# Designs tried in a protein design run: designed miniproteins, single chains. Part 45

Each design is a single chain, and the fold is of that chain. pLDDT is the mean over its residues in the fold that is shown.

## One batch from the design tools (miniprotein)

Design m1656
Fold by ESMFold2-Fast:
Structure m1656 (fold): chain A 102 residues (1-102)
Amino acid sequence: GRRELILRAIAAALRAIGLIFDAERLIEEAKALGDTEETRKAIELAKKAIELAEQAIKKAMEALKSEDEEEMKKKIREADKLIDEAERLLKEARAILEELKA
């Protein structure tokens, strides 16, 4: 029902906000390790994850503004896809930093 879609949209927005904070922490950690090709790549992946997470928040907000449940579902699916991609990029960025610390 509509209440479940509202809660899903809010959850997607909160998840995306969490990814932005995770990406910002990763960027600061990468900068602390020094200016290398690997740290620059990790920073660029984290910045891309922030862009995708910001887009996911916009899609979640569009879902909340919709009066049509099918449009809400579509916007939530778009937000979830952007979140999944952002999470994948952050995992790749984290793997680069862990290899540098090993």
Scores: mean pLDDT 91

Design m1657
Fold by ESMFold2-Fast:
Structure m1657 (fold): chain A 113 residues (1-113)
Amino acid sequence: MKEEALRLFDQLLDGRLGKVSPDTPLDVGFDIAERLEDLLLGLSEEEQFEVYLEVLKRLESDKEMMELFIKTMEQLMRALGLPIPDLTKLSNEELAKIWTEVIQKRKERLAAR
């Protein structure tokens, strides 16, 4: 399960940015994102944290990708009405914890609250 989520993250990054896999169309990226969301919603909070921590470690060498993900996280937190700290100053562990909390809040809202 966790390895599958990490594989889907890698495919999403390839397809959405075209930097690694330029032949992967954007519509495939949306399909991968939907499958990834379903997998993440099926994981425990601890397993989600481990997946996000690994993704953040992989993004650490690509500042442009990290900035894009931070901006996406800020948009999700704003949509959920959550307080937004300065994400650029947080450790990978703190970012993974916030990401886990955001997904849990989204899960709660999708479950009719």
Scores: mean pLDDT 67

Design m1658
Fold by ESMFold2-Fast:
Structure m1658 (fold): chain A 82 residues (1-82)
Amino acid sequence: NLYDEIKKLIDEINKKLEEEKARFQRISDVARKYLEELKKAKTPEDVEKIRKKAMEEFQKLGLSEETAKEYIDAIEEYVKKK
C-alpha cells in the first residue's frame, strides 16, 4: 500500500527534524546558561570554571571544540560590551 509507505517515510523525516530542533534548543539553553553564569562570576577562577563547564556541555551536544570555542568567545565578548 503506497499510501502507508509514504506516511511512514514522512513520519521518519519529521522525527529527524524534531531531533535536530531539540539539539538546537539544547545548544541555545547552554549558551543562555553560560551567559547568565558569566554575568554572576566575581573572580577569574569562577570565569575559568564556568568556561570549562560550557565547553564540556557544548561538546556533549556534538559541537566541535572549534565551534564551541567560537560560541564561548562570542558570549564573553557580548558580556564585556555591556
Scores: mean pLDDT 80

Design m1659
Fold by ESMFold2-Fast:
Structure m1659 (fold): chain A 54 residues (1-54)
Amino acid sequence: MTLEEKVQKEIDEKIKKGEDIQKLLDKYSNYPGGSIGEVMKVQVAVAYLKEKLK
């Protein structure tokens, strides 16, 4: 499983549990810094959530 697939799966599970897509996007978009791995996860999550909102 790629990093992208793992992040998408985690987001899908959160949405399934009732988390709002816009709220998730806001949380990830305002995530302050971190390791390279955290930055990569945030970028994947933001891109995926934006596609769901189109």
Scores: mean pLDDT 76

Design m1660
Fold by ESMFold2-Fast:
Structure m1660 (fold): chain A 86 residues (1-86)
Amino acid sequence: DVLKGIQDGVNKARLGHAEGGIKEARRLSEKIGQLDPETAAEVRKRIEEAEKLAKDPSKSQEAANMAGEAVDFAREKLRELEREKA
């Protein structure tokens, strides 16, 4: 079914976006962990939620949104911590 193929493609794209966000948030959490392990743990919690959502294709949009939130949170906290330690 062509329509099913289109929906599967959309879900795959959303999961790819979530995977990219998870990878970036994880990279940022390693840098944060060198400055503040407690804040890094908060980023990891958000990553874990995004990974749980990504296991269900029906929640692919929620997974992408959560991964994006994890990245935004990590970027904000890393900027704050780098400013404090500079």
Scores: mean pLDDT 81

Design m1661
Fold by ESMFold2-Fast:
Structure m1661 (fold): chain A 60 residues (1-60)
Amino acid sequence: MAGSAGAAAYAAQYLYDNKLDPNSPEALKKAAEYAGKKYGLTGEAAEDAARQGAQLLIKS
């Protein structure tokens, strides 16, 4: 669980830096891959990190 918060922030930074739409499925897929590589997450864990990151941008 500790790694998930960091991965979400990392995914949010990726979305922000690349000016990607946090509501786009393609953007979330790219963010999941990027955060997954950094934190060693795959599948659902990587997707959850990307969704959490997108929510950080939407709710800011």
Scores: mean pLDDT 77

Design m1662
Fold by ESMFold2-Fast:
Structure m1662 (fold): chain A 56 residues (1-56)
Amino acid sequence: MEEKIEKAIESIKKLREAVEKGDFETAQKYAGEFRKILSELTDEEREELIKKLKEM
C-alpha cells in the first residue's frame, strides 16, 4: 500500500526539481510516471497521497 504512495511522492518531487531546472523532458517523464501510479491507486490511497502532499 504505502510503496505506491511513496513512489508517487518521489515522482512529484523529481518532477518539481526537473521543472525548476528547466528540464522539461525529465519533468514529462516523471509526470507520466506519477499519472500511471495515480491511476493504480484506490480512492482511499489517493486521499492519503493528497494529505501527504499537503503536509509535505
Scores: mean pLDDT 78

Design m1663
Fold by ESMFold2-Fast:
Structure m1663 (fold): chain A 58 residues (1-58)
Amino acid sequence: RRRDTFTREEIIAAFEAAGLTPSEEEVEELLRKVRAAKNGEEADRLVREAIFRALSAA
């Protein structure tokens, strides 16, 4: 509900919901970026962009 950041499990779940299986390195890199995000809105955008990029490349 209240989102100031994403957990690793939430990132994995978001990728899986989109039909993707993220690599361990992709999850760690994205987790690092969302932890460094200035707010939850930025974190949401980072996760969404990563999923969109993976889907658009297919």
Scores: mean pLDDT 74

Design m1664
Fold by ESMFold2-Fast:
Structure m1664 (fold): chain A 63 residues (1-63)
Amino acid sequence: SADAEALARAEARGQAAMAAINKKIKELIEKHKEEGLTKFEATEIIQSELSGVPVEVIRAANA
């Protein structure tokens, strides 16, 4: 049905958005690691740069 298709599209969009966020987080982690920071220090800085993203998401991307 149209409703089921709309829900499937919303889920796919959500997954794509999360993948884009994770990619951005990983790029920022690599940048800060190149500066000699530990993954914990990088996570703290990235959390301040990406206000609104939960720290757990940043930590998961940096694991």
Scores: mean pLDDT 72

Design m1665
Fold by ESMFold2-Fast:
Structure m1665 (fold): chain A 77 residues (1-77)
Amino acid sequence: MAEIDELVARARELLARAEEAIREGRLEEAARLLEEAARLYAEAARLARAAGDEELARRLEGLAEEARRLAEELRAK
């Protein structure tokens, strides 16, 4: 749990930094930050599934996919 919480906290920090980058027009930097956040959420989901928490794993996988989608949208601009 603690390791999952730390990965999620790091992902949230990257999301905050991505929001700042978007505000400043640094879309490629924001996309990279979102891609890194997606990786952290995916790793947290893997740990949750390994621990038997399928519900948490699905929720974290959803967050990873959302971050990945946003990064793709920013790169397409």
Scores: mean pLDDT 86

Design m1666
Fold by ESMFold2-Fast:
Structure m1666 (fold): chain A 76 residues (1-76)
Amino acid sequence: SARERADALVAEARRALAAGDREKAAELLLEAALAYAQAGDFRSAAEAAEEAYRLLGDDARAEAVREALLAADEAL
């Protein structure tokens, strides 16, 4: 399922972070965020996307994407 794929991607991202690869971790977290959104889990999507953009040093985009995805969660 999309949720199972998202959970696996988060686990891979955490391993990448442990290895010091912030860029790979951010890429995996963005893939996880998309998979969570496809599963209708916009809260988990918001958490993954926010962490990804913060890892990339883009705090403004991290805040914006959190707000957008949480607004989608409230609409459901």
Scores: mean pLDDT 84

Design m1667
Fold by ESMFold2-Fast:
Structure m1667 (fold): chain A 88 residues (1-88)
Amino acid sequence: MIEDLKKASVEELRERLEQFRESAERAIAALPEEKKEEARRLAEKALEYFEKAVEAHEKGNYEEAAEYIKKAEEYAKKLAELHHEALA
């Protein structure tokens, strides 16, 4: 994880962040109204941690960046699970 993160450019990380943002917006749009608020909260937390990861990477703090990516992925997974349950 950390070794792969060191090899990734800040530009690549920002591209992944934008891909997640677009995916999250589409997922939220597909949800029933009563679940949209929880989904937005999960997406906001995931994006917050991804942004912190990019900032840590820019500062050369790869260990901190890896921790933030892990947190972002946890929230992204919860959003994906909520979306899957709502559409199943």
Scores: mean pLDDT 78

Design m1668
Fold by ESMFold2-Fast:
Structure m1668 (fold): chain A 68 residues (1-68)
Amino acid sequence: MSDDELRAAIRAQLQGIRDEARRLGDEDFAAEVDAVLARLDSMSPEEQREAFLRLARRHAELVARHEG
């Protein structure tokens, strides 16, 4: 995967996480995801992966708390 492809994939996944966080009422977490999205183009591929993994873990915790 190229750096552009990786960034695009991470952006799409983070947008999904943000939208679900907003739907579940966690505006603080949605704002944190938005802050990462705003900085994504200035991040290295390694920084992008680390940020994604951190936010994905927090998203999983949020979903677990809000039993569907």
Scores: mean pLDDT 82

Design m1669
Fold by ESMFold2-Fast:
Structure m1669 (fold): chain A 71 residues (1-71)
Amino acid sequence: ELIKEIQKLKEEAAKLDGPGSVIVDLLDKAIKELEEGNYEKAKELLRKAAELASLYDKELAEKLKKLAEKI
Protein backbone atom coordinates (compact mmCIF):
# COMPACT_ATOMS: atom_id res chain seq x y z
CA GLU A 1 0.00 0.00 0.00
CA LEU A 2 2.83 2.47 0.81
CA ILE A 3 4.40 1.81 -2.61
CA LYS A 4 1.06 2.56 -4.33
CA GLU A 5 0.76 5.85 -2.41
CA ILE A 6 4.31 6.84 -3.44
CA GLN A 7 3.48 5.98 -7.08
CA LYS A 8 0.47 8.35 -6.98
CA LEU A 9 2.64 11.14 -5.53
CA LYS A 10 5.23 10.49 -8.28
CA GLU A 11 2.50 11.31 -10.83
CA GLU A 12 1.77 14.59 -9.00
CA ALA A 13 5.50 15.44 -8.78
CA ALA A 14 5.98 14.79 -12.53
CA LYS A 15 3.52 17.66 -13.22
CA LEU A 16 5.78 20.20 -11.46
CA ASP A 17 7.95 22.49 -13.59
CA GLY A 18 11.67 22.23 -12.84
CA PRO A 19 12.09 20.04 -9.71
CA GLY A 20 9.58 17.34 -10.74
CA SER A 21 12.23 15.03 -12.22
CA VAL A 22 14.40 15.30 -9.07
CA ILE A 23 11.44 14.56 -6.78
CA VAL A 24 10.43 11.59 -8.98
CA ASP A 25 14.02 10.24 -8.76
CA LEU A 26 13.98 10.53 -4.94
CA LEU A 27 10.62 8.70 -4.82
CA ASP A 28 11.90 5.92 -7.13
CA LYS A 29 14.85 5.45 -4.75
CA ALA A 30 12.45 5.39 -1.77
CA ILE A 31 10.41 2.60 -3.44
CA LYS A 32 13.59 0.55 -4.04
CA GLU A 33 14.68 1.01 -0.41
CA LEU A 34 11.23 -0.13 0.82
CA GLU A 35 11.43 -3.24 -1.41
CA GLU A 36 14.88 -4.01 0.08
CA GLY A 37 13.55 -3.54 3.64
CA ASN A 38 15.67 -0.40 4.23
CA TYR A 39 12.89 1.56 5.96
CA GLU A 40 15.26 4.16 7.49
CA LYS A 41 16.66 5.16 4.07
CA ALA A 42 13.19 5.16 2.49
CA LYS A 43 11.98 7.53 5.23
CA GLU A 44 14.97 9.88 4.67
CA LEU A 45 14.31 9.92 0.91
CA LEU A 46 10.61 10.75 1.43
CA ARG A 47 11.57 13.57 3.83
CA LYS A 48 14.05 14.99 1.28
CA ALA A 49 11.39 14.82 -1.44
CA ALA A 50 8.94 16.63 0.88
CA GLU A 51 11.48 19.40 1.63
CA LEU A 52 12.14 19.98 -2.08
CA ALA A 53 8.40 19.84 -2.89
CA SER A 54 7.62 22.41 -0.15
CA LEU A 55 9.25 25.12 -2.32
CA TYR A 56 6.79 24.43 -5.19
CA ASP A 57 3.69 22.59 -3.89
CA LYS A 58 2.93 22.66 -0.16
CA GLU A 59 0.06 20.14 -0.47
CA LEU A 60 2.34 17.56 -2.17
CA ALA A 61 5.00 18.21 0.51
CA GLU A 62 2.50 17.50 3.32
CA LYS A 63 1.37 14.25 1.63
CA LEU A 64 5.01 13.11 1.32
CA LYS A 65 5.72 14.03 4.96
CA LYS A 66 2.69 12.01 6.15
CA LEU A 67 3.89 8.96 4.16
CA ALA A 68 7.33 9.21 5.82
CA GLU A 69 5.59 9.19 9.24
CA LYS A 70 3.90 5.85 8.35
CA ILE A 71 7.34 4.19 8.01
Scores: mean pLDDT 82

Design m1670
Fold by ESMFold2-Fast:
Structure m1670 (fold): chain A 73 residues (1-73)
Amino acid sequence: ADPMDLLTKESLLRIGAKKTGNEEAYQRGIEALKNNEPLSEEEQKLLETGQKVVDEMAASGREGARAIAAALA
């Protein structure tokens, strides 16, 4: 896997775990990623939850959108 893709998935799993409190799925997911193994359905839902949190933050027009606007100005 691409190192940046791996880092992204690890970050999304962490965000999902913080949102749901499912630290067991987080720990299993991190181990699976390090071993280049497929994520279970539970671990994939944790990743999906993390992505949803990131998407909601972006959609709110908060820090990320302002940073992009500033970079393009």
Scores: mean pLDDT 74

Design m1671
Fold by ESMFold2-Fast:
Structure m1671 (fold): chain A 73 residues (1-73)
Amino acid sequence: LYEKMKLLTARYYLSKGEYEKAIKVAEDIVEKFPDSPYAPEAYRVLADAYEKLGDTEKAQEWRKKAEEIEKRL
């Protein structure tokens, strides 16, 4: 429940164009709950936020991590 609420908060910031806030919340999820079923979606939020900020390299790294974890689940 807690991880899901944080993920919704990260998505909310992403939708409002507050990319740095979205990154902070999503990073908190992946740092504290890396094996959570919500971690792949948090990695996608990180990828999307970094892409919007113009950091294509970090965006690609987070997308790759999301795919690798999703295949393991």
Scores: mean pLDDT 79

Design m1672
Fold by ESMFold2-Fast:
Structure m1672 (fold): chain A 68 residues (1-68)
Amino acid sequence: MPELRELVERATRRVRELVAAGRVEEARRLAEEARETILLAGLPNIPPELRELAAVPPRALEEALAAL
């Protein structure tokens, strides 16, 4: 679980850096890939209370995508 959250936080930070650098297409692609990986990895194996925690990082990625 902590590994999944760290991965998402790292991806979100990278997306923000790419957006700030004007590399919008690369940021969008990275965010989409990270979001897919999180959804696939998290769904079947996470207890409900941990899914709430995992949902926060995907929402942060959605906010980053909306900024693009």
Scores: mean pLDDT 59

Design m1673
Fold by ESMFold2-Fast:
Structure m1673 (fold): chain A 76 residues (1-76)
Amino acid sequence: YRSLVQGILSEMRKRGLEESVELAEELLAKPEITPEDVIELLEKIIEILREKKTPENDRLATALEGLKEYLEEELE
């Protein structure tokens, strides 16, 4: 999961999404990352992206929703 969060952090930095970068960095500061932690991170980033009301951010939010659903299935 740490590599996944690192990938999210890198993508958010490239897009200038500072609030999302801070959320990912906070999660990476934890000694252990659970699927639940990643799901919570994705939920927060999706909300930020949808509030920006651009087509690019909406498409990214939809892609992250798919990743969240995949992780939620792993918990079942």
Scores: mean pLDDT 79

Design m1674
Fold by ESMFold2-Fast:
Structure m1674 (fold): chain A 69 residues (1-69)
Amino acid sequence: IEDISKLPIFKEMAKKYDKDGDGYITKEELKEMFKSLGLNPTDEQVDEIIKKYDIDGDGKIDFEKLSAK
């Protein structure tokens, strides 16, 4: 689960749950993505993923910047 952002399906799902089209995934959207994959992550697991992939330090995952490096 630590490298979920590197899964091929993650980017496609992130685009579906990015309602604003701003390239960011919030904690709530990330939890919904995991639920659709049949996963039930704890708040701590979600926070660790955000912390790891939050390049801008805004509490969200920039999946657009992740794909652009």
Scores: mean pLDDT 68

Design m1675
Fold by ESMFold2-Fast:
Structure m1675 (fold): chain A 70 residues (1-70)
Amino acid sequence: SEAEELRRGIEAALKALPLYLLKKGEITEEEAKEILEDEEKMRELAEEKLPGEGREGFEELLRLRRELEE
């Protein structure tokens, strides 16, 4: 299940940012829940909190996740 392994890796990477920011107290528990459930909120978080390089990497992860779901 190569696609399942890749999907899990991508999902873990996407979740890492909101969970890291939650641990740092940069976002609330409610915000973290919303972000984990909503791709648009995930993008907004990346735009607000990540430098350009990190933001580009995050966008690539979102694209890869969508490709693996098809």
Scores: mean pLDDT 76

Design m1676
Fold by ESMFold2-Fast:
Structure m1676 (fold): chain A 117 residues (1-117)
Amino acid sequence: SLREEAKSLTDEQIAELEARVQRKVDEGAAELSKATDPAEIDAILERVQAETGRDVALIEYKRAIEEGKSLEDVIAELGRRATEAWGGGPKGRVEAAAYFGAMQLLQDELDAERAAA
């Protein structure tokens, strides 16, 4: 499960995931800054969401476990961050796409936990 994977991650592994997310966000933002076609923009955002969502979900779930936060609280916080980031130009939109990817995976985990209860 995503929970068990997140629990097993070391601080070093979390730092590696954070570096990978930052690199992919920076690359996506650079591409998005040159894109003018709506279909190309959507494709870039969808790719970033798919490529970074799992890494962001693991990072945020690990923090939630350490801080004693619920999945509902983490999903709500990511939603707020995504909304704030979306207004911030190409980099903000790419950051929002990463958060949307993480929210989708964490929502699937929450739905699975609720179905098991």
Scores: mean pLDDT 88

Design m1677
Fold by ESMFold2-Fast:
Structure m1677 (fold): chain A 59 residues (1-59)
Amino acid sequence: VLKEAERLEKIGEAHLAQGNYEEASRYFQKAGDLFAKAGDYEKSEEAYKKGEEAAKKAA
């Protein structure tokens, strides 16, 4: 679960770098869900925050 969460976070970062803010937001949100499931609540909160900022740029 943790490795998958890290993979999704990297995909989100790649989309963010390409200006794909909506996709970046979705991947960060999914990474946050998986970090929470793994018990890493600090990483989960960080991922959700990144997703929210990406969503604001998409809107």
Scores: mean pLDDT 81

Design m1678
Fold by ESMFold2-Fast:
Structure m1678 (fold): chain A 68 residues (1-68)
Amino acid sequence: MLSDEEAYEKALEIFSRFFEELRANPDIDVDALREKALAEVRKALPDHPQVIADFEAILDAYAAERRA
């Protein structure tokens, strides 16, 4: 099982990549990118539901903003 420190680092790596792709590609499917990032976080951090929930909320907010 990953430690809380390792879980934090792994989540940041995944979300850093998400944000970079979101900024770099204006034609990107935000919903597909969000689903991909969230799936990777769930796969990497299955024992850290609070971290998953926090980042899911952040991804949802960014997806909603891009739709507006």
Scores: mean pLDDT 74

Design m1679
Fold by ESMFold2-Fast:
Structure m1679 (fold): chain A 55 residues (1-55)
Amino acid sequence: NKEKAEKLTEEAVKAYLEGDYDKGDELHNEAVKLGDEETQKEAKEKVSKAYQEAE
């Protein structure tokens, strides 16, 4: 479910920006399990940027 994986990635990004790293990690892991290889790569890039921005 690519769409569900994308939604979970957006929720993970929001969690990281709010400083909730535990929630962000859980949501990101769920997104990776549901996405294909392309979706997993996009999720990793978005999460990486959010993590750097949240610092």
Scores: mean pLDDT 73

Design m1680
Fold by ESMFold2-Fast:
Structure m1680 (fold): chain A 55 residues (1-55)
Amino acid sequence: SEVEELVEEVVRKLKEQGKERAAEGLRDMVQSLLDAGEEAAALTLAKHELKRIEE
């Protein structure tokens, strides 16, 4: 899915920067939103974090 592809991209970049705890935190938060059926919120969070990491 678009959300999962975006999350994997952000997680990969965070891990490359040595921010493994932040990467796992993002993965957990997105998974919680998806489990709650809040796909739009999960997508928004993933996009926000990608923009933040690419600043």
Scores: mean pLDDT 81

Design m1681
Fold by ESMFold2-Fast:
Structure m1681 (fold): chain A 81 residues (1-81)
Amino acid sequence: AAAVVAAALAIVDAAAALSAAAKATIAALLTAALAAAQAGDALAALALAVDAAATAIAAGVSAAAAQKIVDIVIAAIKALL
């Protein structure tokens, strides 16, 4: 779980076009998604991951990189089932 969120945050951190504020917002959403997944709330975890991906796209991250964030969170949810 922690390693999965670290991988998602590394994708966000590698995006040079993102402002510090956008990175902080995306990191907060990903942290909330992990907390929801650990609590067994797969729907909330997925919704927060999608919000993080949408925020990243709006801030200039490619759709492919944003999709990797969602895929990482889905993999974390599946590992908790």
Scores: mean pLDDT 70

Design m1682
Fold by ESMFold2-Fast:
Structure m1682 (fold): chain A 69 residues (1-69)
Amino acid sequence: MLSEEEFEKEVKLALAEMYVGIGDYLASKGRYQDAADAYLKAAEIYESVGETEKAEEMRKKAQELLDKA
């Protein structure tokens, strides 16, 4: 069964959500470069598990913050 792969996917999704939360927090503090870096890490993880739409959303958020910095 693919239970080990599903467990790895769940762990990666949780890690990606942590990076999104870190990005949101840093953006709220005006730390746009650090927030963008966190969103890009989340995007890489989402892409690695096939969550392409979420990865694209995170990349767009990162770009918007970099344009403000």
Scores: mean pLDDT 83

Design m1683
Fold by ESMFold2-Fast:
Structure m1683 (fold): chain A 83 residues (1-83)
Amino acid sequence: SAEAWNNLGNVLASQGRLDEAAKAYEQAIKLKPDFAEAWNNLGNVLASQGRLDEAAKAYEQAIKLKPSFAEAWTNLSIVSATK
């Protein structure tokens, strides 16, 4: 399920396995494109890798899907301010 892939991504990210975490979140999004939390989590991993443009796009998707997603707004503001 999309939720299982998102949960796998969370475990991989907690282990510092950022490339594998990103791939797991991408699988969650592929199965459930409206999964705002997975988009935000992908953004977090991309930002941790210094991939700020890709992180910003992921956060923008999370916000588009869930405009009330305060964490995604905060995260987008942070990555946008560093460019």
Scores: mean pLDDT 88

Design m1684
Fold by ESMFold2-Fast:
Structure m1684 (fold): chain A 63 residues (1-63)
Amino acid sequence: SEERREGLRRAGVEEGNGLALYYFGEEAEKVEVEFVGEDKVKLTAVTSKGVLERTVELSPITA
């Protein structure tokens, strides 16, 4: 949904460390959130140990 997309963008920009801890188990200096499809996002976390990437499928919006 649009609210979910906006929430992820906000979290990536303003609260990226929370996303990095949740998906990578690492604290991040910066997290980039990129929509690679309607229900998929690519997370790129810049950490003290390097750059980590993960593609995450969002829950079905209409299921």
Scores: mean pLDDT 62

Design m1685
Fold by ESMFold2-Fast:
Structure m1685 (fold): chain A 92 residues (1-92)
Amino acid sequence: GELAERLRRLELELEILEGLYLIQRGVAKVANDPAYAQRQARRFLARLRALRREVEALRREARAVGDEESARRAEELVRRAEELIAEIESEL
């Protein structure tokens, strides 16, 4: 259904953001540029926080219509986003 398709898009978006952050973190380490690393970290944090809010909204929608599977998957996605946010915040 539409909720499952929206969730799949958000799951893919998180995976892309995780991959891009890891690449940029590697680039910053090689370049030894902490200012660049901090700017990129802040940009990724803003995007991840927006993604987390969208996933939380979808989780509420899924629960409201009794789609327990989509709600469960959304809860897992929120947890993954929060873990990545915490990791990035620890490096600021």
Scores: mean pLDDT 86

Design m1686
Fold by ESMFold2-Fast:
Structure m1686 (fold): chain A 58 residues (1-58)
Amino acid sequence: SAAKEAEAQALFEKGEAALKASDFATAGRYYREAYELLGKHEQAAAVEAMMAQLAASR
């Protein structure tokens, strides 16, 4: 739906802002929520794993 697409876009923007700030944990949360909202569960799992790995490397 258009509403879910708009909500996902806002989540991607928040995730990108967090990523630029090197806040990988927050970025992973927003990206996961955005992909899950769009039904892209495989991408949601992949980005969460990637961001968790980056956060853990601190």
Scores: mean pLDDT 83

Design m1687
Fold by ESMFold2-Fast:
Structure m1687 (fold): chain A 68 residues (1-68)
Amino acid sequence: LAGSLRVAGRAGDIVDAALARVDAAGLLSDEQRALLAAGAHPSEILNRAADAGDGALLAAFEEAAAAL
């Protein structure tokens, strides 16, 4: 998961921080939280949100990422 200089920089930090903000806002479902606890990638969480039509989670993630 870590060790790639190609993606270990700013992009990884932004994604991790944005996902933490979404979680802190209570926008993650029990299923999404379980996936994160199991070490799932953000893309899996985003796919679940898209399948559920959870535009609020997707918008909050984009806003958090853009603000960082």
Scores: mean pLDDT 66

Design m1688
Fold by ESMFold2-Fast:
Structure m1688 (fold): chain A 62 residues (1-62)
Amino acid sequence: IISAIQSGNPTLAERAIRELKSRNLTPEEREKIVKDLEYLKKNSTNPYIQKLAEKALKELGY
């Protein structure tokens, strides 16, 4: 999931986000993914990756 978003490929990122929503994540898994996405949103030098991370966070309700 994080690697698909880091790729900057919109199709791979969208599929990863959709799969993430369908997997019924545990609270622990959700917390880890949210933390990783927040890191990418703030620290990625690639604006597209930052936007993909933001989109993923919104889809997860953040």
Scores: mean pLDDT 73

Design m1689
Fold by ESMFold2-Fast:
Formats: C-alpha cells, structure tokens, sequence
Structure m1689 (fold): chain A 58 residues (1-58)
C-alpha cells in the first residue's frame, strides 16, 4: 500500500538523520577530522530531517 511505502521512507530518512548525528559526534571527538567533513554531515542531517518532515506532512 502507498501508506506502507511512505512510512518506510519516513523511517529511512529518520534513520539516516540519526546516523548523521552520530557521525557528527564522532568527528567532533576526533582531533584529525576536517571541518569540511563535519559540515557535510550537518547538511546531510538537515536534509534528512526536512525530508522526513515533508513526508509526514504528505
């Protein structure tokens, strides 16, 4: 059903946002991590959260 597919996409986007948040935390703790990598992860997190919100709004 369309709803099941939508729910799966929301869950996937939320899981991706969670993974990006964990990646940011690890990069902030790593003294050799580049600022550019942290920025890319933050951008990915924000896009994933925005996507999940848009999907929930339908």
Amino acid sequence: ARQAQLDAQIATSEAFAEAAKKGIELHEKDPVSKEENTKMLKDARDRAEARAAALRAQ
Scores: mean pLDDT 77

Design m1690
Fold by ESMFold2-Fast:
Structure m1690 (fold): chain A 149 residues (1-149)
Amino acid sequence: AEELRERLENGLDLDAFDEEGNSLLINAIRNGDVDTVEVILRYRKENGLPFFPVRPDEPTINIRDLLDVYGIPEEVREATLKRLEELGIAKAEDRIPISLTPIVLVIAYVSAKELGLDTSRIEKLLKARGINVEKVEEVYEVLKKYLSE
């Protein structure tokens, strides 16, 4: 059964937020539900929709401040900021909705790993945020596939 695709075609609200303020896409990213991430991103891309829904009153944080608060090393910060801009998520000077924090941390983890740096601190942060570390690289590849045209 193509249950998720059928629900999307029949009007599943991808812009709905749960009690924690997370969209279905953000929860799929956190849980490492790679198949759900791919289905949602493909649907949004094919229909010309913005990838990430945002609540009107959602608190925002400067990206550099977010990376600093989480203690991301400077070399990893530069690589993370570059990837965020290449994916069209944010520029280094931008403020981001706090709901996008899981995506920023996923990109920081991949950046640290590609640079051959210690990922242990970032893994601890991912786990503290309820993010499935074992699936982070697979989630990132799906994000890159759909966002990096």
Scores: mean pLDDT 80

Design m1691
Fold by ESMFold2-Fast:
Structure m1691 (fold): chain A 81 residues (1-81)
Amino acid sequence: MIQEVHVVRTFRLPSREAAEEAAREAERALREVLGDGLKSFRARLSPGEETVLTLEVDAEATLSQVGEAMLRVEEIAGRAA
């Protein structure tokens, strides 16, 4: 069953450059897994001593597709940290 989902994930990364790269790779992974089901993607970087990356995703997809997409995002963020 296709569901409307809103997902917010926050990651602490070692640099702004690492966060920007992680955001680009995450958007690509989400588009590859969700396709037309990806309705919006927003990446926000918070200023401070630590670079905080917040990813906001709106999708219309099955829970299995959302789970696969978010697993790829977790792997990307984990490699960047």
Scores: mean pLDDT 82

Design m1692
Fold by ESMFold2-Fast:
Structure m1692 (fold): chain A 74 residues (1-74)
Amino acid sequence: SSMVEKAEKLIEEAEEAVKNGDYEKAKKLIEEAMKTIMEVSRYGSENHDVDTLNKASSLYKRIEDISKKVKSSI
């Protein structure tokens, strides 16, 4: 789905930003990715789409890892 693809791209860009030491950019990208994943999770739940929910869960874990790296650098 386009929403899952958008979230994945935002997370990849956030991971790149962390690699470059751009924690402010990473934070903004994570915030946008989180909003997108919330919509994906709502859609998956309403449509009983287990594959979409599993993808959302995986992306949430990646956001959590990035958030920990950003937090430890502040």
Scores: mean pLDDT 83

